# Designed miniproteins, single chains, continued (3), part 80

Each design is a single chain, and the fold is of that chain. pLDDT is the mean over its residues in the fold that is shown.

## One batch from the design tools (miniprotein)

Design m10779
Fold by ESMFold2-Fast:
Structure m10779 (fold): chain A 100 residues (1-100)
Amino acid sequence: SLEDLFNEMAEKVLDLMLEVEEAPEEERGEKLRELLALIEEQTEKIMGLLSSKAKEELAELLRETRARVEELLAARDYEGALETVDEFMGKVEEIVEKEL
């Protein structure tokens, strides 16, 4: 179920990232906030199945990612925000793989 939760998260995040890329520039900020909320929701589900150490690592990673995305959103750097989300997903995959 940890692998299933990660795969579900990856599909949902990819779909919303594509929606951000296809959106008019004036709508990208709102779509990126939706993406950040989705990431938080899905990450909490994954955290429920992780060891204490992996949970703490993922919680810290989520805090860092949120802060960076919010900084980039304030700067209207939507490409940088998407890159930050993509990097986050790669790190989540590494954490999940170590727990399997």
Scores: mean pLDDT 88

Design m10780
Fold by ESMFold2-Fast:
Structure m10780 (fold): chain A 93 residues (1-93)
Amino acid sequence: AAREARIAALRRELAAALRAGDLARARAILDEIRALDPSLQFEVDLLRLFLDARPDAAALEAAADAVLAGRIREFTIEWEIDRALELMQKALE
């Protein structure tokens, strides 16, 4: 309960950081979430990988919505697949 409430607050702060394009703050919040609940490590690692790709403002806004909806895993996997497909299509042109 208390840990869940703190993680929910951190998710709201993470969404705000993503919308602001503050990647350094977003990474710091992800480290706090991981420390509070190690079972979320996979979702944290996926979102860190997403941030390392230097996404644009539209992608960051979509990521913020996914964080608040509890769909980090689904969003980041779908985003990586879409990016890989776009690269593949461009390579074939």
Scores: mean pLDDT 83

Design m10781
Fold by ESMFold2-Fast:
Structure m10781 (fold): chain A 82 residues (1-82)
Amino acid sequence: SDSYYNQGIQLFQQGRYQDAQQYFQQAIQQNPNYGPAYFWLGQVLYQLGRYQDAQQYYQRSIQLNPNSGTSAASRQRLRQMR
C-alpha cells in the first residue's frame, strides 16, 4: 500500500497542492526525521507562493538528511530563490 509520502507525491504531480500538503504533513507526523517529506512539503509551499515557509522546510530537509538526493534538490532550490 502507498505511504502518505508516496500519495503526497502523486497529488503534487496532479497539481493538487493543498491535498499534497496534508499528506506530507501526515508523513512527517509518522516519521519526523524523514527529510524527503520536508523537501516535498517545501515544494508544495513554493507552488502555493509561500516562499518563506518553503525555505524553512528545504533547510530542515538538508539538516535531517544532508547527503540525500532530496537534500541536494533542497540546496539547488535555495540557491535559485531570490
Scores: mean pLDDT 87

Design m10782
Fold by ESMFold2-Fast:
Structure m10782 (fold): chain A 95 residues (1-95)
Amino acid sequence: GDISDEALSYASGEGEDLLYSFLGAYLALLYKRGRYDLLDAIRERLEKENTPESKAALKVIDALEAGDIKKLEELSKSSDKVTSALAKGALKALS
């Protein structure tokens, strides 16, 4: 409910960029709200999928759990569009 609506307000771009920035913001809001139960469940599922997109999302989750804003900023500058969109969404939600 509320978390998904808030994540959409932090999302930017079009098409896939919008989708991945939304997902990044959603992950950051789960962390910020202390929903570690959901974040852990998402992590477990992503670890089983073994896709480039799941690996990008896991990097963002790792940085969030470590409280590593510098790593999120580095990921937001990635040449991989999925990674950069996820990290940009997460950074906006943490602002």
Scores: mean pLDDT 85

Design m10783
Fold by ESMFold2-Fast:
Structure m10783 (fold): chain A 74 residues (1-74)
Amino acid sequence: MELSPKAKAILEEFEDMLKHALTLADPAAARAAVEAAITVARSELENDPSISEEEKKAVLEEVEKKGEEVIAKV
């Protein structure tokens, strides 16, 4: 699926936050950072009327999937 520049920017920012979470030595802090990243991405998607509902769903599914993969490693 081709994403708009705004949807891509939200996903890229989320991925950078996940990379940061993986550098944390404390597993509890790492999990909290991933959960915060998911919450931020979800909020940004829900509150941007210029992103289509299909794009919001696709990006949110990718965010949830990547977040779950990182939490499983912690």
Scores: mean pLDDT 80

Design m10784
Fold by ESMFold2-Fast:
Structure m10784 (fold): chain A 83 residues (1-83)
Amino acid sequence: SMGELLVKETEITVEKIIEYDKKGDTLMANLYLIVLGGLLYVGKRLSEETAEKMIKIVEEKLPELSPENQQKAKEIIKKVKEA
């Protein structure tokens, strides 16, 4: 389903953010944070259940990010919830 694809793409995108964050590649980390925002927004427009699953994946992985990128990811989640 589209929801299953969005959940899978969210997992991949978060792992890419973690990878580039650990490498100190700010440009690539920020690019994947933008992609994450788009995925979460589409998920929310599809269904609340899909959005909740996607947000949970991000929230569970937040501790693996630097403080700066944790803050950016939290802000993205907040904006999606308010959209």
Scores: mean pLDDT 89

Design m10785
Fold by ESMFold2-Fast:
Structure m10785 (fold): chain A 67 residues (1-67)
Amino acid sequence: GTPEDTRNLIAEQTRTLGEREGLSDEETEKAVEAAVNPTGELLDSLSEKAANVAGEAVRKVLMSGSR
């Protein structure tokens, strides 16, 4: 897929995992931003749960490869 497709997949996966883990909308959006454009500042602003969700989403999308 295109780089945009990959970013969209990461965002969708992060939101889905955030909802499953009971993150607030604010925490979910922070996790999405950190998952798509990871920076130390964004990661430091996340709760431990939100940071875990962001990491899980990135792992799932990237580990799946292109197929």
Scores: mean pLDDT 76

Design m10786
Fold by ESMFold2-Fast:
Structure m10786 (fold): chain A 84 residues (1-84)
Amino acid sequence: AEEAREGAEKAGGEEYGERAYEGSLHAEKAKTLTEAIGGGLRAIGEVIEAGIAGGKPLSSEETQKGLKGASEATKKGLENAKPT
């Protein structure tokens, strides 16, 4: 979650960092696959919007760091929320 926050904050500012962080935490703490996917997609979307707002390409270090953080949070949530 922290990497998603840091990347989004550096790309588009603190508000985007907080939104990406909240989405990533929601994904990581997901109890269902739908929650993990929903939180992860929100976090990824906020990082992309941060890049657009900050004039950063998707390939920038800041945007890539945010996307990696959001993806790892989503992966963690999907693993935890998988039906057993």
Scores: mean pLDDT 78

Design m10787
Fold by ESMFold2-Fast:
Structure m10787 (fold): chain A 114 residues (1-114)
Amino acid sequence: SKEELLRTIGLIIRIQGIVLELVRLLREAGNDEGAEEVEELGKKIIKTLMELLKNTKDLSVAVEAAETALDYMQRGLEETRRLVSRGDAEGAARAAIEYLEKALKEVEEKKKKV
């Protein structure tokens, strides 16, 4: 439906916002390498979601994939903020990368089923 399409696009925009905030936090913490890896993972998540959206016959699958990815990425942002506030720039990057890798895996699994 048009509603599911618009919902998926809105979720992808929110995902992009989290990627930008994670990159900003890691660069401000002095971890440019971690920020670069987060940016590349974020691009791959968005690309995979857009490919899923293009190829799926059931838009509810795209909504579910985007909601699941957003949930992992929001948890990753919360953990990254916590670690940055404690001065742990390396731990912050590891946490961000781990949650983004979990988000990517879930989106890739949904894409394989379409």
Scores: mean pLDDT 90

Design m10788
Fold by ESMFold2-Fast:
Structure m10788 (fold): chain A 77 residues (1-77)
Amino acid sequence: MREEALEVLRENLETPDEEMIEALKEAGATEEQAEKAVELLKEGAREAARALEEGASLEEVHRIVGEAQKEAKEIVE
């Protein structure tokens, strides 16, 4: 479970920013909004991966990711 969560976070970090930006633009975001949202999501994923590697609970990891997703959503709405 922890290894699986870490693998998913690493996979998200390895996804090219360009692909994520295009996906958000297709969903209705402007390029500027998409770039800011991707930056926040990538930062959240890096923070969550670090916390998980340091022994944080899955609950804490979900909180970190959820905060990043909320902030990204506020930018694109």
Scores: mean pLDDT 78

Design m10789
Fold by ESMFold2-Fast:
Structure m10789 (fold): chain A 85 residues (1-85)
Amino acid sequence: KKELEDKATEYGEKAQELFLKPPTKENQEKLAEYAAEGMRYQLLVRGMSEEDAEKFQKIVKEELLNAKTADDIQEALAKAFEKFN
């Protein structure tokens, strides 16, 4: 449990740091990876199955990778975090 919570926090912090950096292709790819992985760990902490958590991870990653502007990245990230409300 604690290990999953620590991983969720770690990837969430990495995603936030990348969000504050210039929206280069490399930064967008890493932001998508870290945000999606953080989402997966948070879902696992909440008792979701690994299969279902992986499905949500793929959706979040695809949404972030397909964003065209910094505003689109912000919207995709906000929608991802909204799933935990």
Scores: mean pLDDT 73

Design m10790
Fold by ESMFold2-Fast:
Structure m10790 (fold): chain A 71 residues (1-71)
Amino acid sequence: MDEKELDLEVRGALVEIRFAIAKKYNDVEGLKKVAEEAERLASEAEQAGNTPLARDYRKIAEDAKKAIEKL
């Protein structure tokens, strides 16, 4: 795994952790940040040619947006 791939995986794991915490505590600002960062990670994964990873991050972004709408 190269440095860029490792960076994407680490940032992705942190976004998933922050999403779980923000959703549990009804943290609207946290959910907004999760959605924004997940969208950035999805774009970076797509540029790297990792379509499955890009799809996973896009799903996190959409789930975070939906969580905000339910609050």
Scores: mean pLDDT 82

Design m10791
Fold by ESMFold2-Fast:
Structure m10791 (fold): chain A 57 residues (1-57)
Amino acid sequence: MLSPEQREKLIELLRESKGKISFSELAKELGVSVNNVKAAVHEAVASGELQPFPPPA
């Protein structure tokens, strides 16, 4: 799981990129697995901290 600081950075990066950043790039930036990024994004969307967005193609 992401630390609170990594989670905040993930949300910030997603907001800055308007959802255009890939989960792989987020995982690389945060030094975590893609699965941890996906879980954190889904949780942030569910909690209202992040808007739903389509995954990058």
Scores: mean pLDDT 72

Design m10792
Fold by ESMFold2-Fast:
Structure m10792 (fold): chain A 108 residues (1-108)
Amino acid sequence: RKEVLELLDKALAKLQERKDLIPSESPEDKKRISELTKEYTALDKQIAEKLRELNIPIPESVRKLVIEAVSKDILAIASEDPEEQRELRLEAVELQIKAEQELKKTVE
């Protein structure tokens, strides 16, 4: 359980940094967002593996938040408006943060 909590805290930190950078038009910040996304994806895979090892089920509330986040990301890709794309990506990362926070409550 302690290892999963440590991974969740790392994942939350990556998501928070990404959220703070999303409004930026800087090439450096856009590159950092890409790096944070890759780091988060690797952590998320490790979290999923550790949850399976511990036989801890993912709550339906967490699954719903993840589905909503994915939906917002898909809408952002489909949008031709840069402002709408940024707003949808911000909503997606906020939903991902909520999902990780709810999952952390389940592990505690």
Scores: mean pLDDT 82

Design m10793
Fold by ESMFold2-Fast:
Structure m10793 (fold): chain A 99 residues (1-99)
Amino acid sequence: SKKVALAIWLRSKINRMKREGKSWKEIVEELTKELGVSADEFLKLFEEAMKAYIEHERELLDWVAEKGKFSEEEKKAIEKSIKEREELEKKLLEELRKA
């Protein structure tokens, strides 16, 4: 999925820029420039990409569980991790919107 690939790329770029001490405003400005989109279109793409990524992770979890590759405890731990990531992505989107 192009949206899943975009989510992975965006997350990697944002994490790098945060480690470099860049502000949320600088991060939005750099990513909008690199993607050739407006700030509003960037925020829409970010939200759509993150939703696609989370859905993909859930689909993979269910598929692997059905093949007997996960214990019930492992499945619960991974689902908790996915939920925590959803909450972090929502907070990240709010910070980007404030920039």
Scores: mean pLDDT 81

Design m10794
Fold by ESMFold2-Fast:
Structure m10794 (fold): chain A 100 residues (1-100)
Amino acid sequence: MEKKEEEKKKLEEEFRKRGAELAERVRRELAAGTADADEILRESVRMEVEYNIKIKGISVEELLEKLRAFEESNELNPAQRRTLEIYREVLREREEEEKK
């Protein structure tokens, strides 16, 4: 049990660090107008999906429901709508991988 908890904490720490680094890069590059925002968004979304599934134990179906609830509860700007579109694509890719 202790070893499993240590492994899980290591994974959570790694994901937090990688997520923070990506967020820092996104903020910097978008502000400078040098970013491929779509590609960065896809990287960020893939990391979030992997974290939610592997660390939080949230299913692809549950993530899709959360995205729908967020869209219904918020007035989304074009960037947010693009992010949700990419999120749905990544979740679809994940569903296909689970079937293989």
Scores: mean pLDDT 73

Design m10795
Fold by ESMFold2-Fast:
Order: C-alpha cells, then structure tokens, then sequence
Structure m10795 (fold): chain A 81 residues (1-81)
C-alpha cells in the first residue's frame, strides 16, 4: 500500500502546485504529479503480479513524488498567485 499511498499523495500535491504555480513552480508541480503517478502504476502492477521489485519501485517513486509535490506546492504558495 505504501507506493500507492505516497504516489497518490504526490500526484495530488503536484497537481495542486501546478494549478497554483506558474513557470518553475508549474513545471515542478507537473513533474511531481508524473512521478507520483508512476509510483502508483508500479505499485499496482507489482501487487497484481506479486512482484516485490515493482512494489519497491512504486514505493520509491511514490516517496519521491510526495516529497517533490510538497516542495512544489510550498514554492507555488510562496509566490502568491
């Protein structure tokens, strides 16, 4: 579940940052959302195929997406649009 949870959170945070931000903050939000989505896909595929490597990859990508999403949203809010 961790990869799914972190990836979904990363996708949501990245999307929110993309909605609020422009320029660099917008691009960071998009990147975080894509990484989060990638984590969700890998985790789901890993669970379906009982593949521990894909589950681990999903967790890693989900965590990266979550952290980047947090940072992107913070940056977008600091600009104040």
Amino acid sequence: MEGLELGERGAKLGTEAAKLGKGKALMQGIAAALIGIGGVISARLGIEKDNPQLIADGKKDGEIGYKQGEEALKAAKEVGE
Scores: mean pLDDT 77

Design m10796
Fold by ESMFold2-Fast:
Structure m10796 (fold): chain A 97 residues (1-97)
Amino acid sequence: SKLVEEAKKLAKELVEKDLKKAIEVGLKIASYILKHAETLDEILQAIAAALRLIGAEFDEDKEEVLEALFMLIDVASKNPEVLQKIKDMIKEAIASL
């Protein structure tokens, strides 16, 4: 997916550990996901790809986040409303910044 490739590019910029740039890159990832993702799988794959790049420096948190993402994929496969809920949660997270 083109969305996953763009998420990987943006996640590499987050690894630079510049707080202002990390926020800007995070907002670009979120905006791109909300505009271009047509399925929950694309959103979750993009997030997982970004977390794997970040998680290369933060190994202890990586496995727990990936396990949570796999649980969300399982729930979402059974409930289309979860896709809208995830989009809403991302919007709220951006607004809280």
Scores: mean pLDDT 53

Design m10797
Fold by ESMFold2-Fast:
Parts: structure tokens; C-alpha cells; sequence
Structure m10797 (fold): chain A 81 residues (1-81)
């Protein structure tokens, strides 16, 4: 029930991809999750998540924290739509 239960698996996948293959792999995992999972708002959520991820890394936040913030922003975009 509800997006947050599935989104924890997306968070774990993005962190794993980021650790093994770097930040671009984490971005790809986040984008694919939102783009393939939702119609209508999925592309907007993917865009928001990627922007939040890039901003967090620019601010010097660790990769895992950047991924967590991106998932939070993407999920909020899905709920606000």
C-alpha cells in the first residue's frame, strides 16, 4: 500500500548502483524507477529527483545522502501531482 513501500527498494538499488558504478549510475537508477513506474507525473518526478541529487552533490553531501534527498523530492512530486 502506497509509494513509500516500493520507494525503499528504489533507494537501496540507487545506493548500490552509486557505490559500484558511481553517481551517474545512481542517477540512471532513479530516473528509470520514476519514468517506468508512473505515467503522467513520472517524468516530472524523475526530473525533480535528478535535480535534487545534482544539487546535493554540489553542496558536498555524501552520495547516499544525495540519493535519499532525491528520492524524497521525487516522491513529494508524485504526491503533489
Amino acid sequence: MKLPLTDEEALELAIKMGREYGPDAAKGALASYYETRMTGSGLKAAETAIKTFDEALREGKPLEEAIRLAVEAGNKTLLDS
Scores: mean pLDDT 72

Design m10798
Fold by ESMFold2-Fast:
Structure m10798 (fold): chain A 73 residues (1-73)
Amino acid sequence: DKETAELRARVDEARARADAGLADPATRVATLSASEGELSETAYRAAKLGDAETAQRAVEEANRARAARAAAL
């Protein structure tokens, strides 16, 4: 329960970071790459806990971070 709540908080924080935007493209790319890795780990852990909704949300946000990074390049 608490671990699931922490994983959900990570997904929400990653989304907020992506929405915040960054003026420097290099810093933005680095931040998005880090978020993608963190979200992939979050998705894996959520799936192991049986929280399919959190796992799916983490995968979606990881894909959004990847797409945003590609668009920034």
Scores: mean pLDDT 74

Design m10799
Fold by ESMFold2-Fast:
Structure m10799 (fold): chain A 72 residues (1-72)
Amino acid sequence: MISPREMLDEMEKGFEERKDEYSEEQAKELEELIRKARETIDANPDDLALQVKVVQELVDKMAEVQKEVKAK
């Protein structure tokens, strides 16, 4: 299974590849959330539970934004 850090890296890569599909506001919000998730993981390398929680929250938010993009 991939680590929370590897999952975050894959999510960021997917976001960057599809960045032009988002509005400026959506892109800025997702970039900020990815940045905060990275900072939390880097600050808490031994807290796997916190890392999983942060990545899960980011996954949920990205899924909501992606639904908005596809609905238009």
Scores: mean pLDDT 78

Design m10800
Fold by ESMFold2-Fast:
Structure m10800 (fold): chain A 66 residues (1-66)
Amino acid sequence: MGREEVIKLLKEVLQAAYELRRQGKDETALSFYNEAMKIVQESFANKDYKTGVEKLKKLLEEAKAA
């Protein structure tokens, strides 16, 4: 179900942000953290888990490329 996918992807983005912080990219990591939290909050408020999953997948790819 879409809600479980949003939570799973949130955890993956947070892990990628943690790895960026370990590399000394603190500001970049905080940016990804804040964007992920915003996507999750909007997804849960609007019950639009499909859009949340799509946005988090894109954000995760961006974080892994940073």
Scores: mean pLDDT 84

Design m10801
Fold by ESMFold2-Fast:
Structure m10801 (fold): chain A 73 residues (1-73)
Amino acid sequence: SSIEEELLKKAREELEKNADNPIKRGNAIADAVMELVEALRKAGASPEEILERRDKLLAELAEIEKEIVEKAE
């Protein structure tokens, strides 16, 4: 499995725990993105690859957050 799959699973669990707390959800998203960027930097990925994979992770996390918030309302 990719690092993105592991980060998405972990972030989903944190977002679900914090359905009522937008600040903690924002922190969970930021933590997942920072962990991805740090891992890619350590692996020697290009700036272009880092930006592309970061943006894809952000889009997937935004969709997950939307689903969780809609279910909590």
Scores: mean pLDDT 87

Design m10802
Fold by ESMFold2-Fast:
Structure m10802 (fold): chain A 95 residues (1-95)
Amino acid sequence: SEELKKRIEEIYERGLEALRRGDFDAAERSIDELIALGREAFKKGDYELAKLAFEKAIELAKKLLEHSPDVIRAIGVVLRAIGELLDLELALKKK
């Protein structure tokens, strides 16, 4: 849990640095890596960590949308990240 939380923070900061230098492909890879960690945490039953990862993915995707010249691609990334958090919230309501 603590190790994965630090990994989420590291990936998020890496994504922010990618955006600062205009590397939109690297920023999208960081968003996808955050989504992958969120899914891993969810499978392990760590819902707080999964939510943190998905929220950081959404935050980074919103920043990508603000800075990317490819608006349609960036919108797709934002919707992908939001969908992961929605799936988590819906799964939690079944208990």
Scores: mean pLDDT 85

Design m10803
Fold by ESMFold2-Fast:
Structure m10803 (fold): chain A 96 residues (1-96)
Amino acid sequence: MTPEQKEYYKKRLKMLEAALEVGDKFVKEGVPSVDVNNLINAAIAEVENRLKKLSETVYEIETFSGNKMIVEIKNTEKHKKYLKEIIEAIKKAAEE
């Protein structure tokens, strides 16, 4: 791998670790793990796709493995809060 590729993967791994930590927190708080995992994958894909705008309750995302996935987010204040917290955690990890 080139030095540039190593830095890219290092940054990406840091973002993934932040997303997983936030996901673990919400699972422990009794949020359905499927919904939380879908939000984490959506947030990661959004960061990878350079902040693909999430304006709908349903959208198609591309995972790190290149698989396409349709994510349905229940449009409730609870899910909006989780999505925002996950995105913020990933952004904070990315800023370093």
Scores: mean pLDDT 54

Design m10804
Fold by ESMFold2-Fast:
Structure m10804 (fold): chain A 76 residues (1-76)
Amino acid sequence: SSEELEKKGEELRFEAYDLDGDGVITAAEIREAFRFLGGEPTDEQIDQVMAVYDKDGDGVVTFEEFKEFLEEYKSK
């Protein structure tokens, strides 16, 4: 049951945040994901996520990296 809800949640979040369908998530979309989880992230918190995953400095994170971040975030 939890696995099905997690897959559906990931799919819904990705579809909601990856409006371009290009397989990347922007810093703004990561901010929206935090808001969906009931938080209001600071620019510093978003910058920390981008600093870890956005090696190119283009302001985007791949879905794979975003998924890893969500799993890490949930485990803490």
Scores: mean pLDDT 63

Design m10805
Fold by ESMFold2-Fast:
Structure m10805 (fold): chain A 83 residues (1-83)
Amino acid sequence: SAALRAAAIAEGHLAADADTSDWVPSAEFLARVRGWLVELGLVGPDADVAEIEAALAAFQKENRALDLGVEVGLLRMKKWLGV
């Protein structure tokens, strides 16, 4: 998905110029993104991929208008990605 791809690029898991036709998020990456969104109160712990993608897209769209929100989101995601 575009939202998961954007998150992976932002966190350094994908190059910005990478061919995305064959890119699939790992189970580990998807679980960490879900955990991040659950901690932020955006999805439930049983959220499916579609719910994760929708919540992440909404978060990314909202945080483009709020620099602080983007920074906080990235810091939280880095903690859950173990960076």
Scores: mean pLDDT 63

Design m10806
Fold by ESMFold2-Fast:
Structure m10806 (fold): chain A 80 residues (1-80)
Amino acid sequence: MDSAEVEIEKVGDKAKAVVKITGTDGKEATGEGIGRNAEEAALKAVLEAQEKGAVVGPEASKKIQEAVDKFEEENPELRS
C-alpha cells in the first residue's frame, strides 16, 4: 500500500513542504517545495518525489491533502 509523510511549515511569507512518499511499488522518495501557499508548496514537493521515482497512489494523495488542509486551517494567510 502507498503512504506519505508530510511536513508543511511557514517560512517567512511562504510555505515549505517536505513529502516522503512510499509508492505502490514500495519505492521511497522525498521531495521538497516552497510556494506562495500550502498547496503550491506541496505540489512542488510531490513533483520532485515523482521525479525521483515515487508512484503516488490514493492513500498517499489523501495524506498529502489532509496535511495541506490542516496547515491552511492553522495558517489562513497561506491558503489557496
Scores: mean pLDDT 82

Design m10807
Fold by ESMFold2-Fast:
Structure m10807 (fold): chain A 90 residues (1-90)
Amino acid sequence: SESIKDAVDALRDRAVELARKRDIEGLEFAFDAFIDALESNGLLKAAEKARELRKEVVEMLENNAPLEEIEKKIDEGTEEIEKAALEELK
């Protein structure tokens, strides 16, 4: 999907799937691809929020944080990314 909401939802679902598998490399790749897409579309503030979320989720996985906390962080962080992207599109 080319809609920002669909793109954010796809990232959220993929990040949750990868976090459940404890696949840090896959998660970093998924975030990097999404950040590149945001930057290519001039959504620089959304890209910054995506970089912050990537860092926090990776750190939580490395520290064996509970999956419920990681999933909550992904959910909250992707909402912030969506909000930033929608504000930049105005």
Scores: mean pLDDT 87

Design m10808
Fold by ESMFold2-Fast:
Structure m10808 (fold): chain A 83 residues (1-83)
Amino acid sequence: SSNLQQARQLVDQAQEELRQGNYREAVRLAQRALMLLSDVDPSLVPRAIGAILRGIGLLLEGNDREAAEELIRAAQEMLSQIS
């Protein structure tokens, strides 16, 4: 599906932004990927919500890098279940 392909591209872009130290951009891209993946497979909605809430908590603590890493990790795990 085009949504699945777009989600994969967003995860790849988020990983690149993480490598560049652009943690907030990595978070935004990973969140978009999680939303698209939950639309592709609605059974993954609770996992996507859980990951986003954990990411928000980390951002509120100023742990931008850890937030980006967690959201990218969650999106990669969801991609492996769908693919």
Scores: mean pLDDT 88

Design m10809
Fold by ESMFold2-Fast:
Structure m10809 (fold): chain A 84 residues (1-84)
Amino acid sequence: SLEEAAERVLEAIKQGNVDEAARAYAEMIKAFIDAVKAGISEEEVLKLREFIAETRKRMVETAKKYGVDVEELNKKIEEEISKL
């Protein structure tokens, strides 16, 4: 689920594993894209967008707390998303 992917992202950040965090985030984004293509309702799209935005905020907070470079994390996320 998106919730499971989000928890995997946060745990990877806590472990300092930027590559795994980026991969898990890209998997979460792919799941969102696939759900939209499958025709989920406008209300479900909005809820998933809000969940992703909240997860992104939690990622930045967790990265700062655990000493993970936010810029490196962002770069790795962009690299993984570009493969979608």
Scores: mean pLDDT 87

Design m10810
Fold by ESMFold2-Fast:
Structure m10810 (fold): chain A 62 residues (1-62)
Amino acid sequence: SEEERRRRLLMLKAADELKKLNVPTEKISLILQEIDREAKYKNLSVEEFEELVQKRIEELKS
């Protein structure tokens, strides 16, 4: 579906941003798994999912 495609693209973009922050590949995988699990648990919309991704990335910059 279009929604599933958008979620997939957001995850790929998040992975790329984390790589640019020099986060190790193994840690990126764990972070993305955590985000995906939280999004499914809370039944988040694509927009809420994008906000969650951005929040987690910003937390890692601090």
Scores: mean pLDDT 83

Design m10811
Fold by ESMFold2-Fast:
Structure m10811 (fold): chain A 100 residues (1-100)
Amino acid sequence: MELPEEVVEDLRRVEEILRRAYEENRSEEVNRELTALGIAVAVRVTGLSLEELRASLSPESYAAVERVLALDREALRELLRRLGFSEEEIEYILEIIEKG
């Protein structure tokens, strides 16, 4: 079954926000957390099984995604602030995850 067009548009918008954050912050540590966040958002909004992604991810990347998926709303908001997102971008990302 193909992803709904609305979900594809939401994921594309999140990707644009993440791409900007990658370009603004050249830290390898932050880039790894941004990648894990992007995958975690995709898992939540598309209903993909994290276990199915295990074969496609390194053990370190899998653990990072699993950690992000385990965060509650407030812990996720704090992570997003630490990664340099604006309050507007944080609320948008949280809304997209909650829509999933």
Scores: mean pLDDT 73

Design m10812
Fold by ESMFold2-Fast:
Structure m10812 (fold): chain A 99 residues (1-99)
Amino acid sequence: MPEEALYLAGQMVATLLRNAGYSDEEALRLIEEAARKLGLSEEEIETILRGAREALEETAGMSPEERVKWMLERLSKLPEEVQKQAKLLAMRLLDAIAE
């Protein structure tokens, strides 16, 4: 999977977890645990967590609606194939968190 897709998946999941009322610490822990459950490498997990941390830092002062707009803007700047891969990974991470 491209590094950009891993990074974007982290940004997407972190934004969704924050909007769902999770703390930053809980969001990062849940994402790391989910990525490990999916059998991702340490390098892939680190990339996802970097994306997650950036999203949490940049969107800390935003409303839930502004965070969604920020994420959609980031999505729109990447190739469609990268967006598709990031969305699929984000869904897999969210499913693993829900288990």
Scores: mean pLDDT 86

